# Designs tried in a protein design run: designed miniproteins, single chains, continued (5). Part 102

Each design is a single chain, and the fold is of that chain. pLDDT is the mean over its residues in the fold that is shown.

## One batch from the design tools (miniprotein)

Design m19541
Fold by ESMFold2-Fast:
Structure m19541 (fold): chain A 82 residues (1-82)
Amino acid sequence: SMAEIEEIAERTGRLVREAIEKNDVEKALEEIRELLREKGLSDELIEEIIEQIRKAIELGIYMNDPELAAELARKVVLEKLS
């Protein structure tokens, strides 16, 4: 459902923001993989989402803007799961 997709997107954005603030990107990406796997996504789709989220994190670090990274990661989840 759209409500479930929004929940995943919000949780992903939160994990991305915390990853940048705590300087622990790989741990956050692993937590996002587990979240997506729990929701029944294929490993292929999970890795596509993770690669786009990694790019969002890299941009957020470059811009010194964790909220930008979180919003871009949320958008990736919404676009891939809708």
Scores: mean pLDDT 86

Design m19542
Fold by ESMFold2-Fast:
Structure m19542 (fold): chain A 67 residues (1-67)
Amino acid sequence: LSAAERAAAGARRAALASDSPEGAAANKGMGTYDNGGSREQAVAAAEAALAAPSPAEAAKRTRDAAL
């Protein structure tokens, strides 16, 4: 990847880490994929995060699952 593509990906991840439910879901999906999960597992993780009532609850569930 070019330096510009890496910078854009970093900015996108920072924006997705914002308090939106869509951002939290996308970040969870990408994290699953980056950690060697399949495409299907990444999609399922993102869908589960979107089903959470709020971004704060989605983040809490992610932390609880990691423990």
Scores: mean pLDDT 60

Design m19543
Fold by ESMFold2-Fast:
Structure m19543 (fold): chain A 100 residues (1-100)
Amino acid sequence: MSLSEVLQLYQAGQKEQAFLILGKLAFDSDPSGQNLALLGLELLAEQDDELAQLLQQAEEQAAKELPATTPEHERNGHIVKTFLKLWNPDLYEQIKANRS
């Protein structure tokens, strides 16, 4: 999946659809997908101060919840999941249910 597609959706005002894609990647068991999800979120946060603040909150919460020994991909996925829960809890629950 292309990060440029996620960015284009966000810039077109289809924010929920952009985050649905990132959330699906974060909930995947694939390490590359989890890493790509955080990279995509960081790219969006560079263009939106509100997203940057929520991302910082998600990173701080993840650091409190996860041991320092947690694999990078699992931490990255958890940060994106935490961000989604803060940004849109209904979307988070929808993605979680569909990936379980």
Scores: mean pLDDT 82

Design m19544
Fold by ESMFold2-Fast:
Structure m19544 (fold): chain A 101 residues (1-101)
Amino acid sequence: SLRERIRKLAREIQKALDEAFKDLKAQGKLTPILGFLILATKGEAFVAERAPEELWEEQLEAVAQSLEHLIEEMRKANASEDIIKRLEKLLEEVKKLREEL
């Protein structure tokens, strides 16, 4: 179902952001702005996971916008290509799922 797909994707985003935070911290690349954007994006994914059907499009759009901003800031910070590619793939999945709503 669409509900199960949204929930699964939201959980995958939250997990990827937790791993990105740890990797950036280990590399000495975790800036205050990156930490804030990771937290904010994770919060939006958390809300999307619990959103009622009438808010799915709006919440997925919010998650997509936050991921796009975070990816741009990660590129500026020279985050690893593996982290960036993982988040880009999740962003594409969010956009595709939103088009199905």
Scores: mean pLDDT 89

Design m19545
Fold by ESMFold2-Fast:
Structure m19545 (fold): chain A 77 residues (1-77)
Amino acid sequence: MREELEEVAARAERVAKEAAELAEEKGDEEAFREVHETAGRGGRRIREALEAGDLEAALEAARETLRELEELLERIK
């Protein structure tokens, strides 16, 4: 579970970086802000779940964040 959380979190971070870089290249200030806000909310949810000792909730938060960031990346393309 912890290894799976690390993989999903790393993937979410990579997608967020790609989406943010693409939004910046396109001059899409709203998309750049939305990526930043989505990554920030996701990171907070993961942190709160980990602080509570709930690895399952942390993994679910990471998966949800990855999904939202992948959707944003597709919209920006």
Scores: mean pLDDT 84

Design m19546
Fold by ESMFold2-Fast:
Structure m19546 (fold): chain A 64 residues (1-64)
Amino acid sequence: SMRKQQLIDRARQLLELARKLNFPKSKIDQMEELLRKLEESTDLNEQLRYFSEMVEIYQDTLES
C-alpha cells in the first residue's frame, strides 16, 4: 500500500541517518531488524509500532 511504502521510506531514511551519525552497531542492528519486521508486516498497526520503536531507538541514542 502507498501508506506502507511511505512508512518504509521514512524508516530507511532514519536508518541511513543513524549510520551517518555512527550509531553503535547494536543500535543499527536493532533498527535493521525493526525495518525488516516493518517490511514483512501486513498489519498497519504493527507497521506503525515497529516504526515508532525505530524512532525511539534513534531519539534515545541521540540523548546518550
Scores: mean pLDDT 87

Design m19547
Fold by ESMFold2-Fast:
Structure m19547 (fold): chain A 109 residues (1-109)
Amino acid sequence: NAAAEAARAAAEALRARAPSFEFRGEDGGKSAVARAELPAELTPDQELGLRLAAGLAANAARALESGEIDSFELEVRGGKITVLRVSGEERGELLNRLARDQANYEQLR
């Protein structure tokens, strides 16, 4: 399943802290898109966010293989993590919350 393979590749790239990547896969009505551009310097909150994003991408790969979800889209840009489409809405909300909390933390410093 090309979509599941793209999500798995994204999980591996996030764990490896690859500075930039784009993976796409579409197969039988299933799709996955993962794009990332990491800043040269990562804050502890950004590193935590990347670990959570890697776990989400790995779980999305399994869900795409099982047919539990039909699409997954992830973007990491400027140290912010956005989950644009996934069946587990609470996971998307958690990552968006972490990105918001990181922005608030930087503003309060």
Scores: mean pLDDT 69

Design m19548
Fold by ESMFold2-Fast:
Structure m19548 (fold): chain A 72 residues (1-72)
Amino acid sequence: MREELRERARELLEELGLPAELAEALIEAALKAGVELPSAETLERVREALAKADPAEIARIRAEILAALEAA
């Protein structure tokens, strides 16, 4: 269900260091913009890649997400 994918996406964003409120806001904004939630397989691959990423790459992704939220 979409609710399950939304929860998994929120957990992934929290692993990036976003507060739960901002993670939820990002998902809400993406859905309103017509962006579909990624598949469970895609979310799992992203989570695995994130676990192997260095801290600098994680910080860069976090900054890009925050900038996108500010622009929206």
Scores: mean pLDDT 70

Design m19549
Fold by ESMFold2-Fast:
Structure m19549 (fold): chain A 59 residues (1-59)
Amino acid sequence: GSKAGAAAYASGKAGDSAGAATGGWEGRQLGNPDGGKAYEAGRAGDSAAASAYGKKGAE
């Protein structure tokens, strides 16, 4: 699990797609594929998908 993934999960679950994108971007910089997907979903405004990928990164 990662703090970036946990942050993306929490923001996405709260409907904060921009916050989820930020957490996903941090996970992507650390080489986590799920972080990259959370970033892309968050940028697209899909907070539910960003939350799901953030959860995978946090586990």
Scores: mean pLDDT 76

Design m19550
Fold by ESMFold2-Fast:
Structure m19550 (fold): chain A 78 residues (1-78)
Amino acid sequence: MNEKEAEKWEKLADEYIKQGDEAYARGDLQTAADWYEKAAFYYGKAHQYYLDSGDEEKAIEALNKAAEAGRRAHQLRA
């Protein structure tokens, strides 16, 4: 079940990236940053579930997505 849980959180994070991109497109930088931070959190959660399932490759990919979302949020607040 850990892979299914990881997929669940990854899909939620993907939805939050979409919300952030939509906010960014309309010039709402603070709202975009908030969505990207939420995405980073849930990609981080997916990473933990992939690690628990032994799926190292997917765990690394989820970690990279979390880091990227966090960087985007930071840039919009800086």
Scores: mean pLDDT 86

Design m19551
Fold by ESMFold2-Fast:
Structure m19551 (fold): chain A 82 residues (1-82)
Amino acid sequence: MSKEEKESVKNTEKSVEYLEKGDVEETKKYMKESVEKLKKSEKTPEVETSVSFMERSMEFPEKGDVEKSKKFMRRSVEFVKS
């Protein structure tokens, strides 16, 4: 993984921690930072898929669907770690 991909994973992990604490605003901040790091990395299909999953996961914290948000975040990380 590149440096940007590793930083994206760390930001996603922090986002999950805040999501579990019920802090929607901090969750979305770290999710956005994760997406920005991925967009700065090498443009691969895996990275583009990871970005798509993370962007979709951002809709769920505001709806209170913590489990669905976590599933999309996990998929994002799995594609980056390929």
Scores: mean pLDDT 77

Design m19552
Fold by ESMFold2-Fast:
Structure m19552 (fold): chain A 81 residues (1-81)
Amino acid sequence: KSGLELAIESLIEAAKTLSEEELEEALKRWVEIASKYFSKETVEKLEKLLREILEAVLNEAPRSEIKKLLEQLKKEIEEAR
């Protein structure tokens, strides 16, 4: 699987153990990595979707909602290629 996909999975796993400030720092690092592969507009879209996924995970949203957000994120990544 792609390094970007693995980085997203790592952020989701870490979200439950990190403070809000630590999570913001982790998101900043992810944005820096993504900026090497995508345009600024695309990175901003991906960051917004990733934030929504992280909030859903932290709020223990239904699995169906988390899946929907993950599929949207994957579509945006594929369209940006």
Scores: mean pLDDT 75

Design m19553
Fold by ESMFold2-Fast:
Structure m19553 (fold): chain A 113 residues (1-113)
Amino acid sequence: MHGGGLPHKASIKWEDVMRLIDTMAAAAKERGLSAAEINAYKALAVATALAMEGRAASVRNIAANLPDPRFAEALRRLAEAADKSIEEIRELTAEFLREEGASEEVVEEIKEL
């Protein structure tokens, strides 16, 4: 939980995070989801990146501010996985996206993080 400007952890490239946010937002918009639901997908993308960097507290804070209980629960699981495995984080995010009806293209973007 303490690490700003430290090169000791693998940092996710913001280019990859931005692509994931855009992909998730576009997929949600194509499904006719509301602005609030699109924002929940964007929050999931950011939380996945933060979890992969081991920033569990930041992920929990995002979860606490999400009005959607399914997304909030998914983010809490990501926070628990943040201290364990990058592979578990990817699997949890991919599984949740499939359950929410996301395309395999969106799921594959998770594997590139």
Scores: mean pLDDT 74

Design m19554
Fold by ESMFold2-Fast:
Structure m19554 (fold): chain A 85 residues (1-85)
Amino acid sequence: SKLEEANQKAIEEMKPEAEKASREEVEELLLRAMALTVLLSEDEEVFETLALGYAKMKEGNFDSVSEEALEEAKKKLEEEIAKLK
């Protein structure tokens, strides 16, 4: 309870800074968070799911993704994972 309240307060206090972040900065942070998640999970399903999500986000279309966008997303995630190792 107290830990949850402290976390919520920290998130609330960080909201003004997050609102000022550029879209590109948010995308870079998201890509790094995804790479860390893949590295920690060691699960191919997680890699595939996050790569697909990143590709959809970059194209701004959640109904379909081009094979080229998906391949680029996979390469970007692999590059970011390599930087963390």
Scores: mean pLDDT 71

Design m19555
Fold by ESMFold2-Fast:
Structure m19555 (fold): chain A 72 residues (1-72)
Amino acid sequence: MLELYEELKRILRESGWSEEEAELRARILVMFFQGQSFDDIAKRLGLSVSTVRRMYEESLRAINDYLTRKAE
């Protein structure tokens, strides 16, 4: 879990987010992969459900783009 979190945070930073933003986005991804709902994540982080969903989708897109470019 720690290794996945650190890898995700690195990818997100390379995608243009600050260290603080990459850390938050990586936490959201890890919590979701652990089976937490967007409602649970939003409550835990003090964010709206809409914000968590948006950050999740943006982060997945960035990671997919990163992995696709690495495969080239």
Scores: mean pLDDT 81

Design m19556
Fold by ESMFold2-Fast:
Structure m19556 (fold): chain A 92 residues (1-92)
Amino acid sequence: MKLKEVIELDREILLTGLSTRFEEDEVITRGQLVEALAGISGLKLPEDADLENAELFINGVKLPEELTLRELEELLRAAGEIVKFEIVYETK
């Protein structure tokens, strides 16, 4: 089953939450990024969710499959003060 979650957070909360979880030049996998966003926002994801193949969008723009924290921070700074994440994932 295909599910969609929407998270809207202040950019500084996102930047702080991500910088406490990842190093600047660390390559972040899709699953790691989705779990981090869920943790920062308090969102509970299903145990059977395919997080590694999830699609992520910032303000409607699809993110690359792999990026560093540095690259993600650049995208967040360009997104404005309130950042909208959309997470699209499959379950069993």
Scores: mean pLDDT 84

Design m19557
Fold by ESMFold2-Fast:
Structure m19557 (fold): chain A 81 residues (1-81)
Amino acid sequence: MSVREQGEQALKGLVTYMMAEGVPLEELQAIADEGLAQLDKVKTVEELLALIERFAAQARERGYERAAAYLEDVRARVAAA
């Protein structure tokens, strides 16, 4: 998969987990829009890993532990590839 495809799958999973944790649709839309805008700037695997770490930290700060754990798993899989 391309860096872009990996990033889009990570973002889709993040939104899905946050939806399961009861995050409002308007907030999910804002997160998806921000994630896509940041992914447009990502050109390397290192930049993708940094973006995933930032989103995982933000999810944890807001108490969305399942979403954060999902992103940490995605980061580990991307780093190992």
Scores: mean pLDDT 82

Design m19558
Fold by ESMFold2-Fast:
Structure m19558 (fold): chain A 86 residues (1-86)
Amino acid sequence: MDKETFEKIKSLIRKLLEIAREQGLLTDEQIDAFRDAIAEVLNAKTKEELKQAVKKLIDTFESILGDKLTPEQKKILEELRKIAEE
């Protein structure tokens, strides 16, 4: 993963977490699930690992928040998916 792509991913993840934190809807178990999914994205060393990690992160957010996802969170998740598919 190049530096520019990595910094862009970190920025998007930071925004997702900030919105989720402001909502105050997450249980400790859900926070741990997000932490693990985020760590997998940040530790990805290959493009294939990044694609799989981003998909898992998106699936985790959709599974936990579902209908509670804000339009801004949905847009960020779509951008993360596009970056991983490049």
Scores: mean pLDDT 76

Design m19559
Fold by ESMFold2-Fast:
Structure m19559 (fold): chain A 87 residues (1-87)
Amino acid sequence: LEKEKEELEKEIRELWEEIRKAGEASDEQLKKLAELEEKLAELYEKLKDYLGAAAAYLELSYLYKKLGKEEEAKKYEEKAKEYHKKA
């Protein structure tokens, strides 16, 4: 679980670094980030890392908003708020 979390965090960080260097994100990069953040959020929940979970859900909201998936973005925004309050 811990190793899986660290690997996901590293992959997410590296992908964001590539996006920053390019100045914009492709839809494929945004989708991959969303998949990684979903897995990371689930791991944070299992670890009872509420701040980590909140951050991951907030990132998911942002990514789905960029992908035009407004309903998913709202869902994750609400999850982020709930987990942030528990931290």
Scores: mean pLDDT 81

Design m19560
Fold by ESMFold2-Fast:
Structure m19560 (fold): chain A 74 residues (1-74)
Amino acid sequence: SPLEELKKIAEEYVRHLMKALRTGDEAALEEARRLMGKLPPEVQRRVMEIIQRALAEGWSEEELIERVRKAIEE
């Protein structure tokens, strides 16, 4: 379904973003940007809000992925 496709894209985005933030991997950052561009603007805004909370609160990559998936499901 389109919803499941969006969840997959968002999960892959989070994994690449977290790798880029931890390692400075430019290829991971470019892939994260590419994946984010595939999401509708309203989904991008929700994902970015969740990322900001995760960074402020020190969430794990898995917790962040779960929160992003839940936001897209709703």
Scores: mean pLDDT 84

Design m19561
Fold by ESMFold2-Fast:
Structure m19561 (fold): chain A 63 residues (1-63)
Amino acid sequence: AEELERAATRRYAEVVDQAAEAVRQAKLTGSPEEYAAVLRKQSEEVGRANDEYLATLAAARAA
């Protein structure tokens, strides 16, 4: 299921890019508290996306 692996890779990259942009915006406009909150939230989202990516790869290989 190479197509599933490519879709998972693309989704993961998109989440990482969106997280980086959110952190960048918080740096420009946010208070220190807001910046810290965005960093924590985006770290959790990226971690979740990584777990989903690994699970998708495992499922694709189990076929």
Scores: mean pLDDT 80

Design m19562
Fold by ESMFold2-Fast:
Structure m19562 (fold): chain A 75 residues (1-75)
Amino acid sequence: MEEELFEAIENGDVEKVKELLQKMLDEARANPAKIPEYLTLLEKSLEKARELGHKEIEMLVRQAIVDLRLLQADA
């Protein structure tokens, strides 16, 4: 997951990033214990997207962080 997500961000592959973020959200719903690990990964991913100037990917990662925090509050 981490390597695939970082590669997609470095390549500016918006569709692959969307796919991987959706997979993380689905896995977090099935196993909320993974949410802290995924939040840490997404925070690193946000920094990478920001550094590379990929604005659309930055917005997608920010939204995924919000979605995971909402799931954590419900769990």
Scores: mean pLDDT 83

Design m19563
Fold by ESMFold2-Fast:
Structure m19563 (fold): chain A 78 residues (1-78)
Amino acid sequence: APPAPSPEEILLAGGIALVRIEKNDVKPEHAEAIFVGGLIKVKKGEITEEEKRYADELAKQGPATREAVLEILREKMK
């Protein structure tokens, strides 16, 4: 099984996902897929300064867990 992502990787993946949601017509049922796509970008080092700023703001909103981040992403897509 792949290793669990770190709290930092979770926040960065959430930041990437938030930028994607702001720029694309994304449905709430796709939140997990977009978050996983963000984790893949984090592992490749393909992170922009804009995505890092979103990750920093996300860190202020709650715990750095997959569940908490996915809840924020789904709320943003309402």
Scores: mean pLDDT 79

Design m19564
Fold by ESMFold2-Fast:
Structure m19564 (fold): chain A 112 residues (1-112)
Amino acid sequence: NLRERIDKLIDEMAERIRRVLIELGVEERRASDIARKIGSSVRDIVLAHLNDPSATLDQMEFAIRETVVSSVIEFAKRENMSEQDIETLRKETTRLAKELAIRIIELVEEHR
């Protein structure tokens, strides 16, 4: 089932974001809450793009990446994290978001 496989990929990304935040000293509950929120936002983006016949896969990749990175960085700034930790988060979450987008695109193409 395409949706179940997409949900699993999003959950795997969210868990990785949660782990990175915990490693940088964020409290487990706060890390879990923001990771869950990001996962939900990404699900909404993916669903919206898959239900829009005018939306391109490149637009979906861009929307996923921008949403993940901006949400994590906004959280990090609110948590008063150091500039170095914010830069580490930007780098890691950009990689994770790109990986997720590629895997979702491959999965969508596989089921066409």
Scores: mean pLDDT 88

Design m19565
Fold by ESMFold2-Fast:
Structure m19565 (fold): chain A 71 residues (1-71)
Amino acid sequence: SMEDLEQQIIDEVLDEAKRLIDQGVPADLVLRRAAQRVTQRADELGFSPEQKRRLVIEVVNRVVDLIDEKE
């Protein structure tokens, strides 16, 4: 389902973000990478502009939370 695909993208991007944070990659680069990856994946899967915006916002907010937990 669409929800399953969205969750898979979220999980993949968050797993990469966690790894990069643990490796000491700067927060701004982690955020740019996460936004880029979710945008690319959504475009590849043919998500609507509305779905893509929602997914980007959700992923970025969750990555920000991960960064805040490490500060």
Scores: mean pLDDT 84

Design m19566
Fold by ESMFold2-Fast:
Structure m19566 (fold): chain A 74 residues (1-74)
Amino acid sequence: SLEDKILEYIVEKGRATLEEIAKELNISRSTAEKIVDRLEEKGLVRRVEVGGETFVAATPKGIRYLKEKKELEK
């Protein structure tokens, strides 16, 4: 799903801004924000401020969720 693609991008990059996510996935910033909000509500990502900029980073739960999902798609 698009939600899982966004989570995978964040996990692989370590952290990303909403603008970077929107550009990389070729989606609107508002769509990226809605999906990130849902991932954060599920505890799979969190927002962190570094040098006055807000990044989205995967949680340990998010990393585990992605690994388990890839194993169960057999």
Scores: mean pLDDT 81

Design m19567
Fold by ESMFold2-Fast:
Structure m19567 (fold): chain A 55 residues (1-55)
Amino acid sequence: MTEQKLIDKLLENSTPEEQEEIKKLVERGATVAQITGLALRQIGKEIDKELEEKK
């Protein structure tokens, strides 16, 4: 139940590009951790950019 809601929330808050990747992972039977990792990767890019710009 929680896993399904997490996937739905990720799709709602994701870019069209990330939504496509998430859907592919779900269809292939990926774990919630794997799907969350993909979302965090996109967020991590923004955080990494901020850290690099500040330093």
Scores: mean pLDDT 67

Design m19568
Fold by ESMFold2-Fast:
Structure m19568 (fold): chain A 71 residues (1-71)
Amino acid sequence: REELLKLIEESGLNFTEEAKELLIEFAEGDKERLKKALKELKRYALQNQLSVIEKEHVEFVIKNFEKGLPL
């Protein structure tokens, strides 16, 4: 958990606490899975000029991973 939280903080993105918890649950201890999700969230945040990533943004990104759909 702490290592996953560190990866989220080191991403340079600002997250709400709910968004961080959802990402940790999604990763299931898999650092590479988390890194892939963070990469997609960085792209999403940059394209939408988001100052803070909220739970709804994480839900959108991870649903596409679960279904294998492109963002």
Scores: mean pLDDT 74

Design m19569
Fold by ESMFold2-Fast:
Structure m19569 (fold): chain A 66 residues (1-66)
Amino acid sequence: SGEVVTLRAVKDYTATGPLERSLKKGEVLEAEILARAGSGDLLVRLLSTGEVYIIPGDVVEIVERR
């Protein structure tokens, strides 16, 4: 909880549920990781909006940890 990271989308992703966010390949997000699921999915809060989303772990890479 509370880990601030820079995430980069490694592929295009279309959200499949109301708590998910669509991403474009190469999109960069500054986020706080709130939880990690055993599946690899990330529950994140975006620092720009404060909104909470589930992002599949295979869609993003962590490029910086703070």
Scores: mean pLDDT 82

Design m19570
Fold by ESMFold2-Fast:
Structure m19570 (fold): chain A 72 residues (1-72)
Amino acid sequence: MAREEARRQIEEALKKAIDMVKEGKSVGEAIRLVNSEAGRIASRFPEERDYVLELAREAEKKVIEYGKKLKA
């Protein structure tokens, strides 16, 4: 299922982004990774583009929140 596969790939991108922040990379670098992956996934699943972009926005929020908690 295209939608399920797109979600799985965004979840993998989020996991990588969170791991980058845990390793001391900037939140900005992690967000760039999520956006790069989201663009590739949206190109692969054009029928799910809006869904992928919404998941990417939620992933960015999670990366930002994680970075704030790690610093706070």
Scores: mean pLDDT 82

Design m19571
Fold by ESMFold2-Fast:
Structure m19571 (fold): chain A 65 residues (1-65)
Amino acid sequence: LTPEQILEIQKEIKKKTGKVVTEDEIHRAVELYREGKTPEEIARELGIDVETAKAIVEAFEKLGL
């Protein structure tokens, strides 16, 4: 992930959910996503709600990750 991609993901998540996600949370989420984890599994690992995890996964898919 580039710094610009991280900022774009943070912006999209805040727009959709009102939640602030950190750079570290995004790095952890992309690792879990690449391991084939579901949004529900990512939410549990990061301690965030499922809707926020779904928005993060949608942003990854939009970026072609």
Scores: mean pLDDT 85

Design m19572
Fold by ESMFold2-Fast:
Structure m19572 (fold): chain A 69 residues (1-69)
Amino acid sequence: MTLEEFIKRVEEELKKATSIDEVRKIAIKAYNELFERYEKGEMTKEEYDEAVRRISELARQKIEELKKK
């Protein structure tokens, strides 16, 4: 799976989330998958940092959306 395919999958999962707890669970699972790939040497530090940043931003946006109701 490419980095872009991974992020797109996480974005689609976040789009379907209906609670802040669900968003948190999705983000934690994604961070764990990224960390495992980084520890195995399957991605560079730069790729890891960028993926974490992008997922954190998507999760933040979804949480703000859910809070506005």
Scores: mean pLDDT 83

Design m19573
Fold by ESMFold2-Fast:
Structure m19573 (fold): chain A 107 residues (1-107)
Amino acid sequence: DEVRQTIRDWLFGKTSREDLVKALQSLGFSEERARYITDFLEGRLPEHPTGPPLMLAFRDGKIPVEDLVPLVLSIVKKALESDDLSKLPEIEEEVVNEYLETGKIDL
């Protein structure tokens, strides 16, 4: 719940980058990995040539606000389970595409 609230506040610009990093660490990420995921979600990594797919779909009205936090959590959980942060762009694309096709979120 606290992690969900921090992700929600981050999405709406109500919390700091450092608060998101701490929330991710509480899920089991190291500080280095939590910072990398935060940079990825903020679209700061060079691998995002068109911007992050999740935020683009939300901007375009394809994702209701109620589903944003569950989708971010799905991406974060899958990233933690993969043990390979280089897979983050693929994980985000898979999660967003499955949601857009089926309306389902794997948590």
Scores: mean pLDDT 74

Design m19574
Fold by ESMFold2-Fast:
Structure m19574 (fold): chain A 73 residues (1-73)
Amino acid sequence: EKSLIEQLEEAKKYYEEAAKQGKLPKEVYEVIIKTLEKLIELARQGASMEELEEVEKKGAEESGKILKELAEK
């Protein structure tokens, strides 16, 4: 749907801006952008909601793991 793709594009711009301002680590930023780009491409191809959720879940697991590793003392 058009609104979903617009939201994903907006999220990508938000994270690109946050990275430029140094608000998040490069490793986390790269995973988030990669996930958003894949979600945008799949949405454009008419992928199922299940496929989108799996990609989002994998991206969240990757970024969460990196954040946890960076937060460990």
Scores: mean pLDDT 78

Design m19575
Fold by ESMFold2-Fast:
Structure m19575 (fold): chain A 77 residues (1-77)
Amino acid sequence: MIDKEKLDEITKIFVELGLSEREARALASALLLHFPNPTKEEVIEAAKIFKEELEQGLSLTEAINRALRRVEARRAA
Protein backbone atom coordinates (compact mmCIF):
# COMPACT_ATOMS: atom_id res chain seq x y z
CA MET A 1 0.00 0.00 0.00
CA ILE A 2 1.45 3.36 -1.06
CA ASP A 3 1.40 6.15 1.55
CA LYS A 4 -0.63 8.95 -0.11
CA GLU A 5 1.26 11.67 1.81
CA LYS A 6 4.66 10.35 0.58
CA LEU A 7 3.27 9.96 -2.95
CA ASP A 8 2.02 13.58 -3.01
CA GLU A 9 5.35 14.89 -1.57
CA ILE A 10 7.57 13.02 -4.08
CA THR A 11 5.23 13.95 -6.97
CA LYS A 12 5.65 17.63 -5.97
CA ILE A 13 9.47 17.24 -5.90
CA PHE A 14 9.45 15.70 -9.42
CA VAL A 15 7.26 18.54 -10.76
CA GLU A 16 9.72 21.06 -9.22
CA LEU A 17 12.54 19.17 -11.01
CA GLY A 18 10.79 19.74 -14.37
CA LEU A 19 8.60 16.65 -14.89
CA SER A 20 4.96 17.05 -15.97
CA GLU A 21 2.30 16.18 -13.35
CA ARG A 22 1.50 12.93 -15.23
CA GLU A 23 5.18 11.90 -15.52
CA ALA A 24 5.84 12.88 -11.88
CA ARG A 25 2.90 10.82 -10.54
CA ALA A 26 3.85 7.77 -12.65
CA LEU A 27 7.52 7.85 -11.54
CA ALA A 28 6.64 8.59 -7.87
CA SER A 29 4.13 5.68 -7.76
CA ALA A 30 6.65 3.25 -9.29
CA LEU A 31 9.48 4.44 -7.01
CA LEU A 32 7.38 4.06 -3.82
CA LEU A 33 6.12 0.59 -4.84
CA HIS A 34 9.75 -0.57 -5.26
CA PHE A 35 11.36 1.54 -2.46
CA PRO A 36 8.94 2.57 0.35
CA ASN A 37 11.51 4.94 1.95
CA PRO A 38 13.66 6.46 -0.83
CA THR A 39 16.39 8.94 0.16
CA LYS A 40 16.39 12.50 -1.23
CA GLU A 41 19.45 11.58 -3.33
CA GLU A 42 17.62 8.55 -4.81
CA VAL A 43 14.57 10.72 -5.62
CA ILE A 44 16.74 13.29 -7.46
CA GLU A 45 18.74 10.60 -9.31
CA ALA A 46 15.52 8.81 -10.41
CA ALA A 47 14.23 12.08 -11.91
CA LYS A 48 17.53 12.71 -13.77
CA ILE A 49 17.69 9.21 -15.29
CA PHE A 50 13.98 9.33 -16.19
CA LYS A 51 14.39 12.64 -18.05
CA GLU A 52 17.56 11.41 -19.85
CA GLU A 53 15.81 8.20 -21.03
CA LEU A 54 12.75 10.16 -22.27
CA GLU A 55 15.11 12.50 -24.20
CA GLN A 56 16.62 9.37 -25.85
CA GLY A 57 13.13 8.41 -27.13
CA LEU A 58 12.23 5.66 -24.63
CA SER A 59 8.59 5.12 -23.63
CA LEU A 60 7.30 6.31 -20.23
CA THR A 61 7.35 2.70 -18.92
CA GLU A 62 10.91 2.04 -20.18
CA ALA A 63 12.15 5.35 -18.68
CA ILE A 64 10.60 4.42 -15.31
CA ASN A 65 12.22 0.95 -15.42
CA ARG A 66 15.66 2.48 -16.20
CA ALA A 67 15.32 4.94 -13.28
CA LEU A 68 14.31 2.14 -10.87
CA ARG A 69 17.23 -0.08 -12.00
CA ARG A 70 19.71 2.78 -11.37
CA VAL A 71 18.42 3.29 -7.79
CA GLU A 72 18.57 -0.50 -7.16
CA ALA A 73 22.14 -0.72 -8.56
CA ARG A 74 23.26 2.14 -6.28
CA ARG A 75 21.81 0.32 -3.23
CA ALA A 76 23.59 -2.93 -4.23
CA ALA A 77 26.98 -1.22 -4.65
Scores: mean pLDDT 81

